# Designed miniproteins, single chains, continued (3), part 24

Each design is a single chain, and the fold is of that chain. pLDDT is the mean over its residues in the fold that is shown.

## One batch from the design tools (miniprotein)

Design m8808
Fold by ESMFold2-Fast:
Structure m8808 (fold): chain A 68 residues (1-68)
Amino acid sequence: MQSPPPLTTAEEIIEAGIEFALTMKADGAATAALLRFVREQLEGLVKAGVLSEEQAEAALARAEEALA
C-alpha cells in the first residue's frame, strides 16, 4: 500500500473493454466474455497487490455501466 496504485492500468483495461464491446456488441456471447475477462484481470491485479479491492470494484462498475 506504499506506492500510488496504477489507476491508469485499470482505466486502460476499461477503455479497451469498451472499445471491444462496441465492436462486438451484436454478439451477446462476446460481451459476456469481455465482462468476465475484465473481472478476472482486475481480480488478478488485486491478488498480486497492484490494485486495491476498492479500485478494482470501481473499474468493474465503470465497465458494467459503459456496457449497459
Scores: mean pLDDT 67

Design m8809
Fold by ESMFold2-Fast:
Structure m8809 (fold): chain A 87 residues (1-87)
Amino acid sequence: SAEKEKEELINLQIDEIKSTFEEIVGKKAKELSDEQLAELKELLKKWAEKVEKGTIDEDELKEIIKKIAKIFGFSEEEIEKILKEHG
């Protein structure tokens, strides 16, 4: 179903984001609880909807990146490093 395909794409996006952040920071992300994973999926769904509508600005994108990196357990200094590479 289209819903399963969207969930699979979100899971792939989560894995890619995680790997990218780990490469930038030089350390592994923390293991996510089911609750944290659900929060991350909801955040990515909301982000995807805004991107599709063309309503996302640069500041909003930075805030989303910060929230995702915090969920993965990165420090504020590590988040700033991620933002410099992708901002």
Scores: mean pLDDT 77

Design m8810
Fold by ESMFold2-Fast:
Structure m8810 (fold): chain A 84 residues (1-84)
Amino acid sequence: MELAKQVLDELRAAIAALDAGDVDTALAHAQRALALLQTAPRTPDIEQAIRLVQQAIRALRAGDVDEARRHLRLAGLLAYKALS
């Protein structure tokens, strides 16, 4: 299975949900991306992507949508770099 595609699809879906104003859907996708990243080989970029998704989940629970969006975008870049 293409782990890179699955992680990026979940992160893109989370950002799309935030752009649509659906925080609950964004949170669900971010949580799935986190679970997938935790199955990846431990590299500095993957560890940083995990931390960024965890920060995004905390930001969403606090109502900070802009902070969550920034963290999810950066996590996607690091996941793409590490898994491509």
Scores: mean pLDDT 86

Design m8811
Fold by ESMFold2-Fast:
Structure m8811 (fold): chain A 62 residues (1-62)
Amino acid sequence: MKEEKLAELRAEARERLRQATSPEDFVRIMREVVDKAFEAGLSLEDIGRLLQELAREYQRLR
């Protein structure tokens, strides 16, 4: 796991989720996170965990 890249991507995604105003914004942000994670060479397992964390953050904000 590339912890530094994961932390950076997680922080960026959380900031963007605070600005999300609709479920459509959430879906768009999650898609971009997946694309960036694949480009960064993260494993499917790491990506899955990141998405679960971001989904929980979104629920907390809404």
Scores: mean pLDDT 77

Design m8812
Fold by ESMFold2-Fast:
Structure m8812 (fold): chain A 68 residues (1-68)
Amino acid sequence: SATLEAWLADGEAALARLRAEGAPEAVVQRLSDLLTAARDAIAAGDAAAFSRTVVEFLELLSEYERAR
């Protein structure tokens, strides 16, 4: 789906920006793991797993941004 691919692209762009800003490696690694899980969910056709992974990614990103 174009929507799923667009979300993955946005997530990868956010991760690249955080790496460039020198975000803590633990945060970068967790977000990277969540992007991998999202890709795996898409490949498996698991819409529920994809949705949960997206929510977790956005929550972690939001928590990090709020802590700055």
Scores: mean pLDDT 84

Design m8813
Fold by ESMFold2-Fast:
Structure m8813 (fold): chain A 100 residues (1-100)
Amino acid sequence: SMEAEKEGIEKAKNYILKNREKFNEEKARKGIERARKEGLSEESVEKLEEVLENAENINDKLIEELVKNSEKEENREKLLTLAALLAMSQLEEALEKDKK
């Protein structure tokens, strides 16, 4: 339903705002490489890399603007992709903590 889609976007937004201070670009890149090796499609990898290249320009105002214009598929994809990159960054942090 459209309501469930809006809830998903709000959850992604809140996750990003709560955790973006923990983001590490190098760990995100390592996460993308791991996902590629684990069978993630080349198209999905390219989308992750494109969003990552612009991650340093993503602030609270831009996140709000992406949510406000979430009727555009591109904005929804960017917001969800950014949330995925942040999650990958945190996963790599956890993995490196145990194994260098």
Scores: mean pLDDT 75

Design m8814
Fold by ESMFold2-Fast:
Structure m8814 (fold): chain A 63 residues (1-63)
Amino acid sequence: MAAEAEEAARRSAEGARRAAELGGGDQKTWDVATEEARKGAETGDAELADRLGAGGYARSAHA
């Protein structure tokens, strides 16, 4: 995968983690968001990785 995709996935995971901390998200949700970001990076799809990582945490925080 491209370095840019890896960096985007990493930032997405960091954002999701912080959002989960602020919203009281659990470790399982963080693990899922991190795994999805990693899959996005593997496919070189930075946009998908960013959306899945941040989106997963946002849903958990709002649920």
Scores: mean pLDDT 59

Design m8815
Fold by ESMFold2-Fast:
Structure m8815 (fold): chain A 100 residues (1-100)
Amino acid sequence: SALDKVLEAASKVLSPETLELLKEAADAMKSEEDAVELVLYALQFMGAAPFMSEEELEEMKKDLLDLFLKNSKLSEEEAEKLVERLVKALLEEGLKKAKE
């Protein structure tokens, strides 16, 4: 599937812990198309996040939360908690890679 392909690509650049969290988030999406969009957005964020301002990071977090609220099976509380965990994990991953 398209989702399997983008998750395989993610597995090459993410830690196993961050990949597991991303898989949890993808599984929460109502459709495979939405799950694929989420994975691609997460990878883009990881690469860009170390170079973003605090304001840009907050806007990205809002965009990701909106995506979950509209397209996931999650309650608002569950979506907010998952977005917080995912954003933190992706930022830490991106920062580690930027410190080459």
Scores: mean pLDDT 82

Design m8816
Fold by ESMFold2-Fast:
Structure m8816 (fold): chain A 100 residues (1-100)
Amino acid sequence: SLREEAIRLAERAKRLLEEALKQIDENVEKAQELAKEAYRTLDEAARLAEQVDPGVSRALKMAAASARMGYDQAKININMAKINLESALAAVEHALRLLR
C-alpha cells in the first residue's frame, strides 16, 4: 500500500539522518551524502503520503526542507547543519507516529 511504502521510506530517511548526525563531525562529505539521500527519500515519502494523509505529507515536506538545509550548511556552518538535521529527524519521527 501507499501507506506501507511511505512508512518504509520515512524509516529509511530516519536511519540516514541518524547516520548523518553521527558522521558530521568526523566526515562532513559522508554526512552531506547521507543528508542528500535523506531529503530525496523524504520528498518521495511526502509525495506518496499526500494520497494517504495530507498532514503527514506536510510533516515529511518540512523534514525534507530541514534535511536539505543540513546538506547546504554542512561545510558552511556545521552547528546550523546539525540543528537542521536534528529538526528533520524530529519531523520524521512525528510523521512516523501519525502513519502508525
Scores: mean pLDDT 90

Design m8817
Fold by ESMFold2-Fast:
Structure m8817 (fold): chain A 61 residues (1-61)
Amino acid sequence: MLTPEQQAMQARIQQYQATIDALRAQAAKASPEDQKVLQGEIDQLEALINRLQQKINAQNS
C-alpha cells in the first residue's frame, strides 16, 4: 500500500509522462533545431521521473 506522499509522487510521475507525450508530439512537427531543444526538455522530465521512482522505491524498502 502506498502512503499519501507516495501516491502524490505517482500522480506527479503521470503528469510528467503526459508532458513528455505532448513534447514528443511537438517535436514530430518541429524544425531540427527545435527538436534538439524539445529532446533536452524530455530528457530533464525523464530524469525527474526516475528520481521520483527511486524515492518511492527507497520508502518501500
Scores: mean pLDDT 83

Design m8818
Fold by ESMFold2-Fast:
Structure m8818 (fold): chain A 82 residues (1-82)
Amino acid sequence: SAKEKAEEMLKKFKEGLEGLKQYIEENPDTPEEVIRQALEQAKGLAEQLIKYLESNGFKELAEEVKKLLEELEKWVEEFLKK
Protein backbone atom coordinates (compact mmCIF):
# COMPACT_ATOMS: atom_id res chain seq x y z
CA SER A 1 0.00 0.00 0.00
CA ALA A 2 1.00 3.66 -0.31
CA LYS A 3 1.16 3.90 3.49
CA GLU A 4 3.47 0.87 3.78
CA LYS A 5 5.73 2.34 1.07
CA ALA A 6 5.79 5.73 2.82
CA GLU A 7 6.68 4.11 6.19
CA GLU A 8 9.43 2.04 4.50
CA MET A 9 10.89 5.18 2.88
CA LEU A 10 10.88 6.98 6.25
CA LYS A 11 12.59 3.98 7.92
CA LYS A 12 15.31 3.93 5.24
CA PHE A 13 15.76 7.71 5.59
CA LYS A 14 16.21 7.35 9.39
CA GLU A 15 18.72 4.51 8.87
CA GLY A 16 20.63 6.66 6.37
CA LEU A 17 20.89 9.57 8.83
CA GLU A 18 22.09 7.28 11.65
CA GLY A 19 24.66 5.74 9.27
CA LEU A 20 25.92 9.20 8.33
CA LYS A 21 26.27 10.21 12.01
CA GLN A 22 28.12 6.96 12.78
CA TYR A 23 30.48 7.46 9.82
CA ILE A 24 31.31 11.02 10.94
CA GLU A 25 31.92 9.91 14.56
CA GLU A 26 34.16 7.00 13.42
CA ASN A 27 36.07 9.26 10.99
CA PRO A 28 36.76 12.45 13.04
CA ASP A 29 39.45 13.62 10.54
CA THR A 30 36.86 13.91 7.74
CA PRO A 31 37.17 17.43 6.24
CA GLU A 32 34.36 19.87 7.15
CA GLU A 33 33.60 20.43 3.44
CA VAL A 34 32.99 16.68 2.96
CA ILE A 35 30.66 16.60 5.99
CA ARG A 36 28.76 19.67 4.71
CA GLN A 37 28.47 18.11 1.23
CA ALA A 38 26.97 14.95 2.79
CA LEU A 39 24.51 17.14 4.75
CA GLU A 40 23.47 18.92 1.51
CA GLN A 41 22.82 15.52 -0.13
CA ALA A 42 20.72 14.47 2.89
CA LYS A 43 18.75 17.75 2.58
CA GLY A 44 18.06 17.03 -1.10
CA LEU A 45 16.82 13.51 -0.34
CA ALA A 46 14.68 14.88 2.53
CA GLU A 47 13.10 17.48 0.21
CA GLN A 48 12.16 14.77 -2.32
CA LEU A 49 10.73 12.52 0.42
CA ILE A 50 8.75 15.43 1.96
CA LYS A 51 7.19 16.29 -1.43
CA TYR A 52 6.24 12.64 -1.98
CA LEU A 53 4.71 12.28 1.50
CA GLU A 54 2.79 15.59 1.31
CA SER A 55 1.44 14.83 -2.19
CA ASN A 56 0.12 11.47 -0.88
CA GLY A 57 -1.50 12.98 2.25
CA PHE A 58 1.12 11.75 4.77
CA LYS A 59 1.61 15.17 6.39
CA GLU A 60 2.60 13.74 9.80
CA LEU A 61 5.35 11.60 8.22
CA ALA A 62 6.52 14.66 6.23
CA GLU A 63 6.77 16.65 9.50
CA GLU A 64 8.82 13.79 11.02
CA VAL A 65 11.27 13.99 8.08
CA LYS A 66 11.57 17.78 8.58
CA LYS A 67 12.28 17.27 12.30
CA LEU A 68 14.88 14.56 11.60
CA LEU A 69 16.66 16.83 9.11
CA GLU A 70 16.67 19.74 11.60
CA GLU A 71 18.09 17.42 14.30
CA LEU A 72 20.81 16.24 11.87
CA GLU A 73 21.73 19.85 10.99
CA LYS A 74 22.03 20.76 14.70
CA TRP A 75 24.07 17.59 15.41
CA VAL A 76 26.50 18.37 12.56
CA GLU A 77 26.99 21.99 13.73
CA GLU A 78 27.66 20.79 17.30
CA PHE A 79 30.10 18.13 16.02
CA LEU A 80 32.00 20.68 13.88
CA LYS A 81 32.41 23.06 16.88
CA LYS A 82 34.67 20.47 18.56
Scores: mean pLDDT 86

Design m8819
Fold by ESMFold2-Fast:
Structure m8819 (fold): chain A 103 residues (1-103)
Amino acid sequence: SRIEEDRALVREALERFSEEELYERTNELLKKAGLIEEDIPRSIFRRYLRFLLTGEPLRIPQEELDDFVLLGIALPRVAEVLLGRMSEEEAIELIRAEYAEVM
């Protein structure tokens, strides 16, 4: 499933990079994609990461929905960029395309 593939990519990136590096790079790519102007709150990032890595149920308040959608789209692409498997430009294009399909 997609969630299992996304989890595997993010877990692999976290073997080499810190959660802080993943967080900073995610915000950087989302800003370059023109999808956010302010950083995604760390609390939302950590809650999504816990859900993704552990399968813990995720409670999403309506006011946080857009941030969780953006993280779900961006995190696996950011992981591929960190691992050197995808260019930043390619990741940005894929993030924009996927966001356009779901919103």
Scores: mean pLDDT 88

Design m8820
Fold by ESMFold2-Fast:
Structure m8820 (fold): chain A 71 residues (1-71)
Amino acid sequence: MPVPLLSPREARAARTAVRLLLENPGARFSVSEIARAAGVGQSPASRALKVLVQLGVLERDRRTGLYSLAP
């Protein structure tokens, strides 16, 4: 599967997600929470999180839709 480069908004969402999860190792965050924290819309936040999951950096709980650091 191709791993696309992130746009500036997607890159900001990606950095925000990783930072929040490193600062709060037991926490899980929704797309909406990361979008608000990064100051971007849900679409770029969703795309950034999808790329991070594809890279093995994050995992998504399919029941809750929450994201956490991959083991």
Scores: mean pLDDT 79

Design m8821
Fold by ESMFold2-Fast:
Structure m8821 (fold): chain A 97 residues (1-97)
Amino acid sequence: PKPGNPPYDIQAESIGPDKIKVKFKGEGIPKDARYFVLAYDAKTGELVGQKEMREPGEIIIEGLKGGEKYKIEVRVMSMEDGKGKIVEGEPIEVIVK
């Protein structure tokens, strides 16, 4: 069985010297599923920001460094046979200006 549909149409844009806006779509997941928007330092792989969302849409990640590149992942956590499953959308990169 396929655990939910992965998030799609994932986009990120710099909206300030330390912030990005991430937007994405999602469907075919249970009502109780959660989306996680994760920002990793593209050079080190360290997780530097995270947000949890009930529904797809837009979210701001703060506390980033201007001039640095980040890898953005959007994950959906859903249940399969009473066990938690994580499905990831395609990662993207963004440079904070």
Scores: mean pLDDT 78

Design m8822
Fold by ESMFold2-Fast:
Structure m8822 (fold): chain A 82 residues (1-82)
Amino acid sequence: MEDVLRRAEELLEQLQALIEYLRAHLDTLSREEIEELARQLDEILQQLASMYPLLSPEQQKRVQELLAEAQAVLQEAFARLA
């Protein structure tokens, strides 16, 4: 249980950092780089989803908020590539 909560904190920090990186670099990232970052975001979100029922209510709220932010920034990134 403690290992799950600690891993979730690490994943939440990684997720936030990737979202911030993608948002900051939308002007300079190539299609291939955006696709790679999208793949990394999806992998982190899948790991968080698998442990979601075991998370604290505060962590669950953060997962939902960061999921919404990830979806928004990916939509913006892929719209730029169209």
Scores: mean pLDDT 84

Design m8823
Fold by ESMFold2-Fast:
Structure m8823 (fold): chain A 74 residues (1-74)
Amino acid sequence: MIKELVEKLFDEDPEVRIEAARELSKIGKEAVEPAKDQLVAALRHPDPDVRAAASFAIAGMGEEAQKEVLAALE
C-alpha cells in the first residue's frame, strides 16, 4: 500500500501524483520506513513536478519524517 503510493509520485498524470502525495501526508511518519528509498529517488528525480510532489508528501508527514529522508539524501 505505502509502496504503491510512493510509486504514484512518479506517475505521468499530475492528478495521480497529487493524490498520492496527499495520502502519504495523511499516513505520516509510518510511511517513511517502507518507502524511504523511493522517497529519496523521487526527491532526486530530474522532473521538478515529481520532486515537488515528494517534497509536499514528506512535509506533510512531519518533522521527524523530514529529518530521516533528508539524512538519507546524503
Scores: mean pLDDT 79

Design m8824
Fold by ESMFold2-Fast:
Structure m8824 (fold): chain A 72 residues (1-72)
Amino acid sequence: MSKLEQIEQLGVAVYLAVAEGDEARFDALVREIAARFAGDPRVESLVVQPLRDAGYEDEAARVRAAIEELSR
């Protein structure tokens, strides 16, 4: 599986966790994305942007903050 496909799958999983109100799963997925794909610009377009488009601004900000922290 390509990195692109892995990020897309994580993006879908994050969206579903947010939509279902599963905070524990959302937190685990955010940590996985930050650990595996911090610094990959596709996280912004494939994970963060879909959350913002759906109105989940706080959750989008949390993903962005996590990847920025680990991009140092």
Scores: mean pLDDT 82

Design m8825
Fold by ESMFold2-Fast:
Structure m8825 (fold): chain A 66 residues (1-66)
Amino acid sequence: LSEEQIEALAEKLVEAGFSEEEARTIARGVANGLAAGLSLDEAAQLLGLSPEQAAIVREALEELGL
């Protein structure tokens, strides 16, 4: 993901109820995981996200066309 895409993902996560700090950490962690060849589910597990939180991230990425 580009820096602009990471920022857009973080903004979507704040709208979904994450704090700004959590949203930035999750967005960066997901971007790094995907860049390393991990699936979204693998990246979410490594970040300690629940299945519900992982679903929110997936929906945000889909809304952004990513």
Scores: mean pLDDT 83

Design m8826
Fold by ESMFold2-Fast:
Structure m8826 (fold): chain A 65 residues (1-65)
Amino acid sequence: MSEEELLNEVAEAFILMARGIAKATGDKEGGIKLIEKIHQRAVEMGADEERLNKVKEEAIKALEA
């Protein structure tokens, strides 16, 4: 994998893990904050912003449903 692709996949995995923990604990607010922090750091490190914005949006919507 390219370095960018590896960053994207790792960031997506962390976002999904944060969503899973939020669902398991019922801490929706904490989960959303964690997802936003993971997203921000990954983009700053050179991850694909458009791709991660989509993953972030889907994860947050899943928590709000």
Scores: mean pLDDT 83

Design m8827
Fold by ESMFold2-Fast:
Structure m8827 (fold): chain A 95 residues (1-95)
Amino acid sequence: SLSEGASLLVKAGADLLRSRGYDKEAEELVKRAAGKYFTEAIEIVINTLAKVLGISRLDAALLASEAAGPYADYIVKSGESPIDVLRRLGVPTVR
């Protein structure tokens, strides 16, 4: 679903920031995206990555999409319920 896709982008973006030493920015990204409509959650991811990494919005969108690939692959291969994966991502609801 669109909300599941947005949750994956939030998780991927936060993990990318943590991997580069931006732990506080990653935590703030997750907090800001939680409970938002999926379009606003995606905008939060793109704007945060662009600002923190000093890259264009387009480059941030491409980077977030690339980082989300392994999570999408995991969901497809795991056979787990999507709701269980969403709970694990720490973003309980994106509308």
Scores: mean pLDDT 73

Design m8828
Fold by ESMFold2-Fast:
Structure m8828 (fold): chain A 57 residues (1-57)
Amino acid sequence: DDAEIQEIIKKAQEAKVTGKVKLSLSEINKLIDYYRKQDVDQSDIDFLEDMKKKVKK
């Protein structure tokens, strides 16, 4: 459902502004998969991969 992805996008944008990652690893993976299907720029995917590394500590 688009509603779930929209909530994850909102959380990712808030993390950019506040520096606090409130996303689970599963939410980040869902957003990466969504962005890969949407032909977004690789830099946007790289940002999410970097966020994923910070959560995996």
Scores: mean pLDDT 76

Design m8829
Fold by ESMFold2-Fast:
Structure m8829 (fold): chain A 98 residues (1-98)
Amino acid sequence: SAAEVRALAEQLIALNRQAAEETDSDKIYELLTQMEQVVRSILAQLDDASARRVRTLFAEMNYELVKYLDGAISQEEVKENIERLEERLRAIVDEHIA
């Protein structure tokens, strides 16, 4: 349902934000596993075009967290980059539901 897809998108956003605030790599990996499960649930409700966009966006979210874990970007930079990805996720979901 439209409400369920929106709820799953907000859950993914909350987990992504939690991962950006975390400093323990084991906890970040646990959060990434939870995010993957939420993404699978979102993808199951979308058409092929929207699913491809969400899958690409999730890969970008993972890449930002990997750069943070590797020390390539600061926590401030990962939070800023994640905020832009969150806006894109909401836009994809809203377009699909319309």
Scores: mean pLDDT 85

Design m8830
Fold by ESMFold2-Fast:
Structure m8830 (fold): chain A 72 residues (1-72)
Amino acid sequence: MSPEARRTLAAILAAELERLRAAAEEAVKQGDSEAVQRQMADIERLLAAARALGDEELVARATALLKWLQEQ
């Protein structure tokens, strides 16, 4: 993969993670456990993509969000 393509993919995944974070925080605020479970599944898929990309910062951010959701 080219460095440019990798940076573009990382930026897209980072934006998607922030969207998932906002949706997860709203689901927790509303007590919607089914929505929380859906967001956790989406974050786990994003984490797998970040690991495949080798983006350690994005892996750390996704892991931290998933851990926070598991503690709710």
Scores: mean pLDDT 84

Design m8831
Fold by ESMFold2-Fast:
Structure m8831 (fold): chain A 59 residues (1-59)
Amino acid sequence: SGSAFEARKQAAVKQALAQMDATGGDKSSINTSSVQQTIDDLEKNGQFDAAEVLRKRYG
């Protein structure tokens, strides 16, 4: 359903942001390569909407 799809998208975005935050925590900055890798991972998992959210935010 649309509700389940939306929840999955939001969960994927939050998970991706948490991973990028963990990676950048040492420098207090987000690396472009880490952002791109995260977007690629989301797309490989079929989470294209979550990937688009990250691309619009960081690209």
Scores: mean pLDDT 69

Design m8832
Fold by ESMFold2-Fast:
Parts: C-alpha cells; sequence; structure tokens
Structure m8832 (fold): chain A 74 residues (1-74)
C-alpha cells in the first residue's frame, strides 16, 4: 500500500482533506521516519476489517494519532 493510498483512505474515512493529512504526515515522518511503516500497517489492518465501524475507528484513531504527534512536536 502506497503513502498516497494510506492518506486517501484516512481522508475518506474521517472527512479531513487529503492535503491536510499529507502535511501532518510529512511533519511526523520528518521527526519519526518509522511512523510511515506504522501508519501503513494500520491502513492495511483497516482494509482487512469486515466491520465498517471497527474500520472507521482504526482510521479515525490513526488521524487522531497524527494530530497528537504534530502537537507534541511543537
Amino acid sequence: MSTDEVIALISEATGAPAATIRRMFETVVAAYPEFEENLRRVAELARAEADPRARHTLLATAYHDLLKTVEELK
């Protein structure tokens, strides 16, 4: 799964603009390169999830973790 696919999946689930998610992702990955692999794993897990509510929770949690990490970097 590509980074663009991961961003699109989170954007679709949360309603947040893909451009906003990309900027947050770039900020987090610049400080924590391993975050890219972690986010990809969460997206793959969400894609395999049969329950739409659980899938949405996984993607919304990933978005929340991005927001929290951006704030912590300040």
Scores: mean pLDDT 81

Design m8833
Fold by ESMFold2-Fast:
Structure m8833 (fold): chain A 65 residues (1-65)
Amino acid sequence: GKEELFEKIKELLLSKGLDEETAEKIARLALENGGHAASLLYQHMDEETAVETGKEIHELLKEYE
């Protein structure tokens, strides 16, 4: 469900080196507003990692829907 998706996105973000608070914030925003979540990725990691992470989040969202 939505809880599992949130946890998967959070774990993905933690694996990229983000702290728990930032990972939770971005995971929540990814479920509510993907554009805002993408903007935050660029603030917390390099461009290449942000693009790949955004793509992985998008695939997780599509798999859930």
Scores: mean pLDDT 79

Design m8834
Fold by ESMFold2-Fast:
Structure m8834 (fold): chain A 57 residues (1-57)
Amino acid sequence: RAARVRRNLERLMERYNMSEETLMTLLGVARGSLGYVSDARLRGLARLAGIPVSELL
């Protein structure tokens, strides 16, 4: 799961020209924790970005 979530978040960063620091701030997670983000936080980010949560899971 961690590798898939990190890869999906990296694609989101590329698509929206967003830094990893900005994404970590939006998710409320510490450095190095991108792959270990909870489903609830991923759903929150998907809602905020206006995208399906399936793009992040």
Scores: mean pLDDT 72

Design m8835
Fold by ESMFold2-Fast:
Structure m8835 (fold): chain A 92 residues (1-92)
Amino acid sequence: MPLQAAVQMILQGKHPLIILQQLKQQYQLTEKESLSLRKKLELLYWLSVDPEEVLPAEVIAQALGVSKSTFSRIKAELEEEFGDKIEELRQM
């Protein structure tokens, strides 16, 4: 639920931190849920601003504060849930 709304907001050019704050209020997310959602929102943001994948995965993982393995897992989870929407983000 929160991620579907977040993808639409990113397509509209909203910053991940603004989206996170709005979704925290709307869905009354716990701190643990908010931290998980933050990492996914930041990854979606990087995919939207770097659609040609100029930045290596390692650089994005470091920006998110996660390991390469965690980055790959989060990216795979997003592609499973929102593959078509991620392709739309890459074309922006």
Scores: mean pLDDT 70

Design m8836
Fold by ESMFold2-Fast:
Structure m8836 (fold): chain A 73 residues (1-73)
Amino acid sequence: DIEKEIEKIREAMRKAGLSQSLIDKAVEKLKEKIEKEPIPIEQLPLLAAEIAAELGASEEQVVKMHQAYLELS
């Protein structure tokens, strides 16, 4: 369920201290990539982390996001 996976990613970003505007932009870019090409659901958290880093998330925030995602899984 892709919607459920995206909501987990959103919550992980929120727990990592990302701003709401950065979270919204990252999720928008993630959805655009999913619509453009088939991406395995298992790759979505890693892709979301890469997008967040490109949008200005710190290394510390990316690490916290990964940790939070694992706790939500």
Scores: mean pLDDT 82

Design m8837
Fold by ESMFold2-Fast:
Structure m8837 (fold): chain A 100 residues (1-100)
Amino acid sequence: DKAYEKLLEIVDKVIEKAVELMKKEGVTEMTPELMLKYIEEAAKEYTDPELAKLIVELARLQVEGNLVKGSDPERVAKLEEEAERVLKEMLEIVKKELEK
């Protein structure tokens, strides 16, 4: 529970920083590709490398899932399984840090 709350706090901070970077560069139209670019930059800058990698992977899976939703149910199911795996790995990292 506390690990999940801490993970949400970290993700919220990464999203906030991604939005700040977009505003600084004058981005007025959000595309999935631009969203992933700024999330990756913010995650690398504002969190540890292992957690940053997982945040970016989760974001990419979410983008792909939205694109194939309704057209390929088997692909959607596989992407959801991968997203659950990534989330579990993120929670394990946060949980270990909270136990220190």
Scores: mean pLDDT 79

Design m8838
Fold by ESMFold2-Fast:
Structure m8838 (fold): chain A 71 residues (1-71)
Amino acid sequence: SMMEEEQRRARELARKAVEDPRYRAEFGRFMASSSQEAAQAGITELLRRVAGLDVPGSAAIDHRGIEFETE
């Protein structure tokens, strides 16, 4: 079905976007024009891949620029 095809494309684009940030713009554009189901599938895949990348070694070299109150 078209829904399953869109979900498959969303997941593949999410995977590419995680591996190469240059694909994030294209992923975002696809998600903006796709169905809600495809958007959900793509976001879920992206989050799972990003969470998997956030291991001790990757966290040490990942610059998020996050600042919060220090006591």
Scores: mean pLDDT 65

Design m8839
Fold by ESMFold2-Fast:
Structure m8839 (fold): chain A 82 residues (1-82)
Amino acid sequence: SHDHYSYMGNVVHYSRRYGNTTNYRSVMNVVNRHRNSPFSTVMTNVYNVVTGYYMNGNVSPTNFFNFVSRMNGVYYRFVRRN
């Protein structure tokens, strides 16, 4: 749906704004792989990839928690409307 593409665009936007180049590329790979999947599946896979980078010390806690907070906002808007 049109809303689905809008939510996926928000994920890409926040990845660019708050992630480093490695996080952005990994998130883009998840989005591209799951472009036809339910948005909940996209969000779960994006969260798993970004959490992996945080656990390996490749992302600062501040950037990680800010990114997760914004992604949760996108997901809550999706759930509320669907």
Scores: mean pLDDT 69

Design m8840
Fold by ESMFold2-Fast:
Structure m8840 (fold): chain A 84 residues (1-84)
Amino acid sequence: SPIEKLQELIEKAKTASKEELRNIARELMDIVEKYLDPETAAEIKARLDKLFADYDAGKITLEQAKSELIGTAKYLIDVLKEKE
């Protein structure tokens, strides 16, 4: 289930290192590309690209990056639930 996988990624993100957080974002994008429409996929990709650009530029902390990634995953769970 994509919802179960997203819940797993949320739990992993809570304690993730910098490298692990990037891997979680990749797995999240794999789910997005497989299960969601191209418009939603493009929006999520843009959000994650901005997240890591801001993080790499030192504009946000690792804890802020984790919070935003978790928030994105929770949003995706809600989107998937609306589609049954």
Scores: mean pLDDT 85

Design m8841
Fold by ESMFold2-Fast:
Structure m8841 (fold): chain A 89 residues (1-89)
Amino acid sequence: MDVSLELTVEPEKDGFTTVIARAKASVPLTDVVLAAVGSGLRVELVSKSFTGTEATLVARLPAQDADVVGAALIDGVLVKMARVRVRRA
């Protein structure tokens, strides 16, 4: 299956960092999720958009050094992961 998942990090604003996940697949996506790794940080989901084979998630976390992992699921099975490092300026 052709699946792409890209994570984009926006510059820190108002003490928060925004992460955008974009997923695209050749078949319908079941879900796309974002999680912060380590240090008990939580990702606040700002928006989630699904158009069958495409998904966009916008999420915020407090401006700290953290790894953010994205995962794309098809038929409830994890098919693609992406990871990005968020750094405080």
Scores: mean pLDDT 79

Design m8842
Fold by ESMFold2-Fast:
Structure m8842 (fold): chain A 68 residues (1-68)
Amino acid sequence: SEMEELVKKIKEGDVEAAKKALKKWADAFNLPLTEANKDLLIQAVLTGLDLPESVKPTLEKAYDELLK
């Protein structure tokens, strides 16, 4: 499934997959991609996809690259 593929890629350190997940959760919860929402959106993706805390650095890198 799309979700299983996304989980696998994020666990492998795929920053682009992490960006897709962060954008999807931002849109779904109407949370803008700002510095203030970083911790909330990372936590939402971790819980939503049942991801281990070990992937948090990949999500943080993805979030920082989405900030412009």
Scores: mean pLDDT 85

Design m8843
Fold by ESMFold2-Fast:
Structure m8843 (fold): chain A 55 residues (1-55)
Amino acid sequence: SELERRVQRLRKQLALYDEVLAETADHPLTPEQQASVDKARARRAELEAELERVG
């Protein structure tokens, strides 16, 4: 179903964001890198909320 495909895509996207965020956790960041990380965290939160709504 379309719902199952959406849930699978959301889970895959969350896993990718978790991997990227983990890679930056203990490293000093430039302002541009920090802005990208902040955007990634916001997007991850949106995806997690979306998964909670559909799952």
Scores: mean pLDDT 79

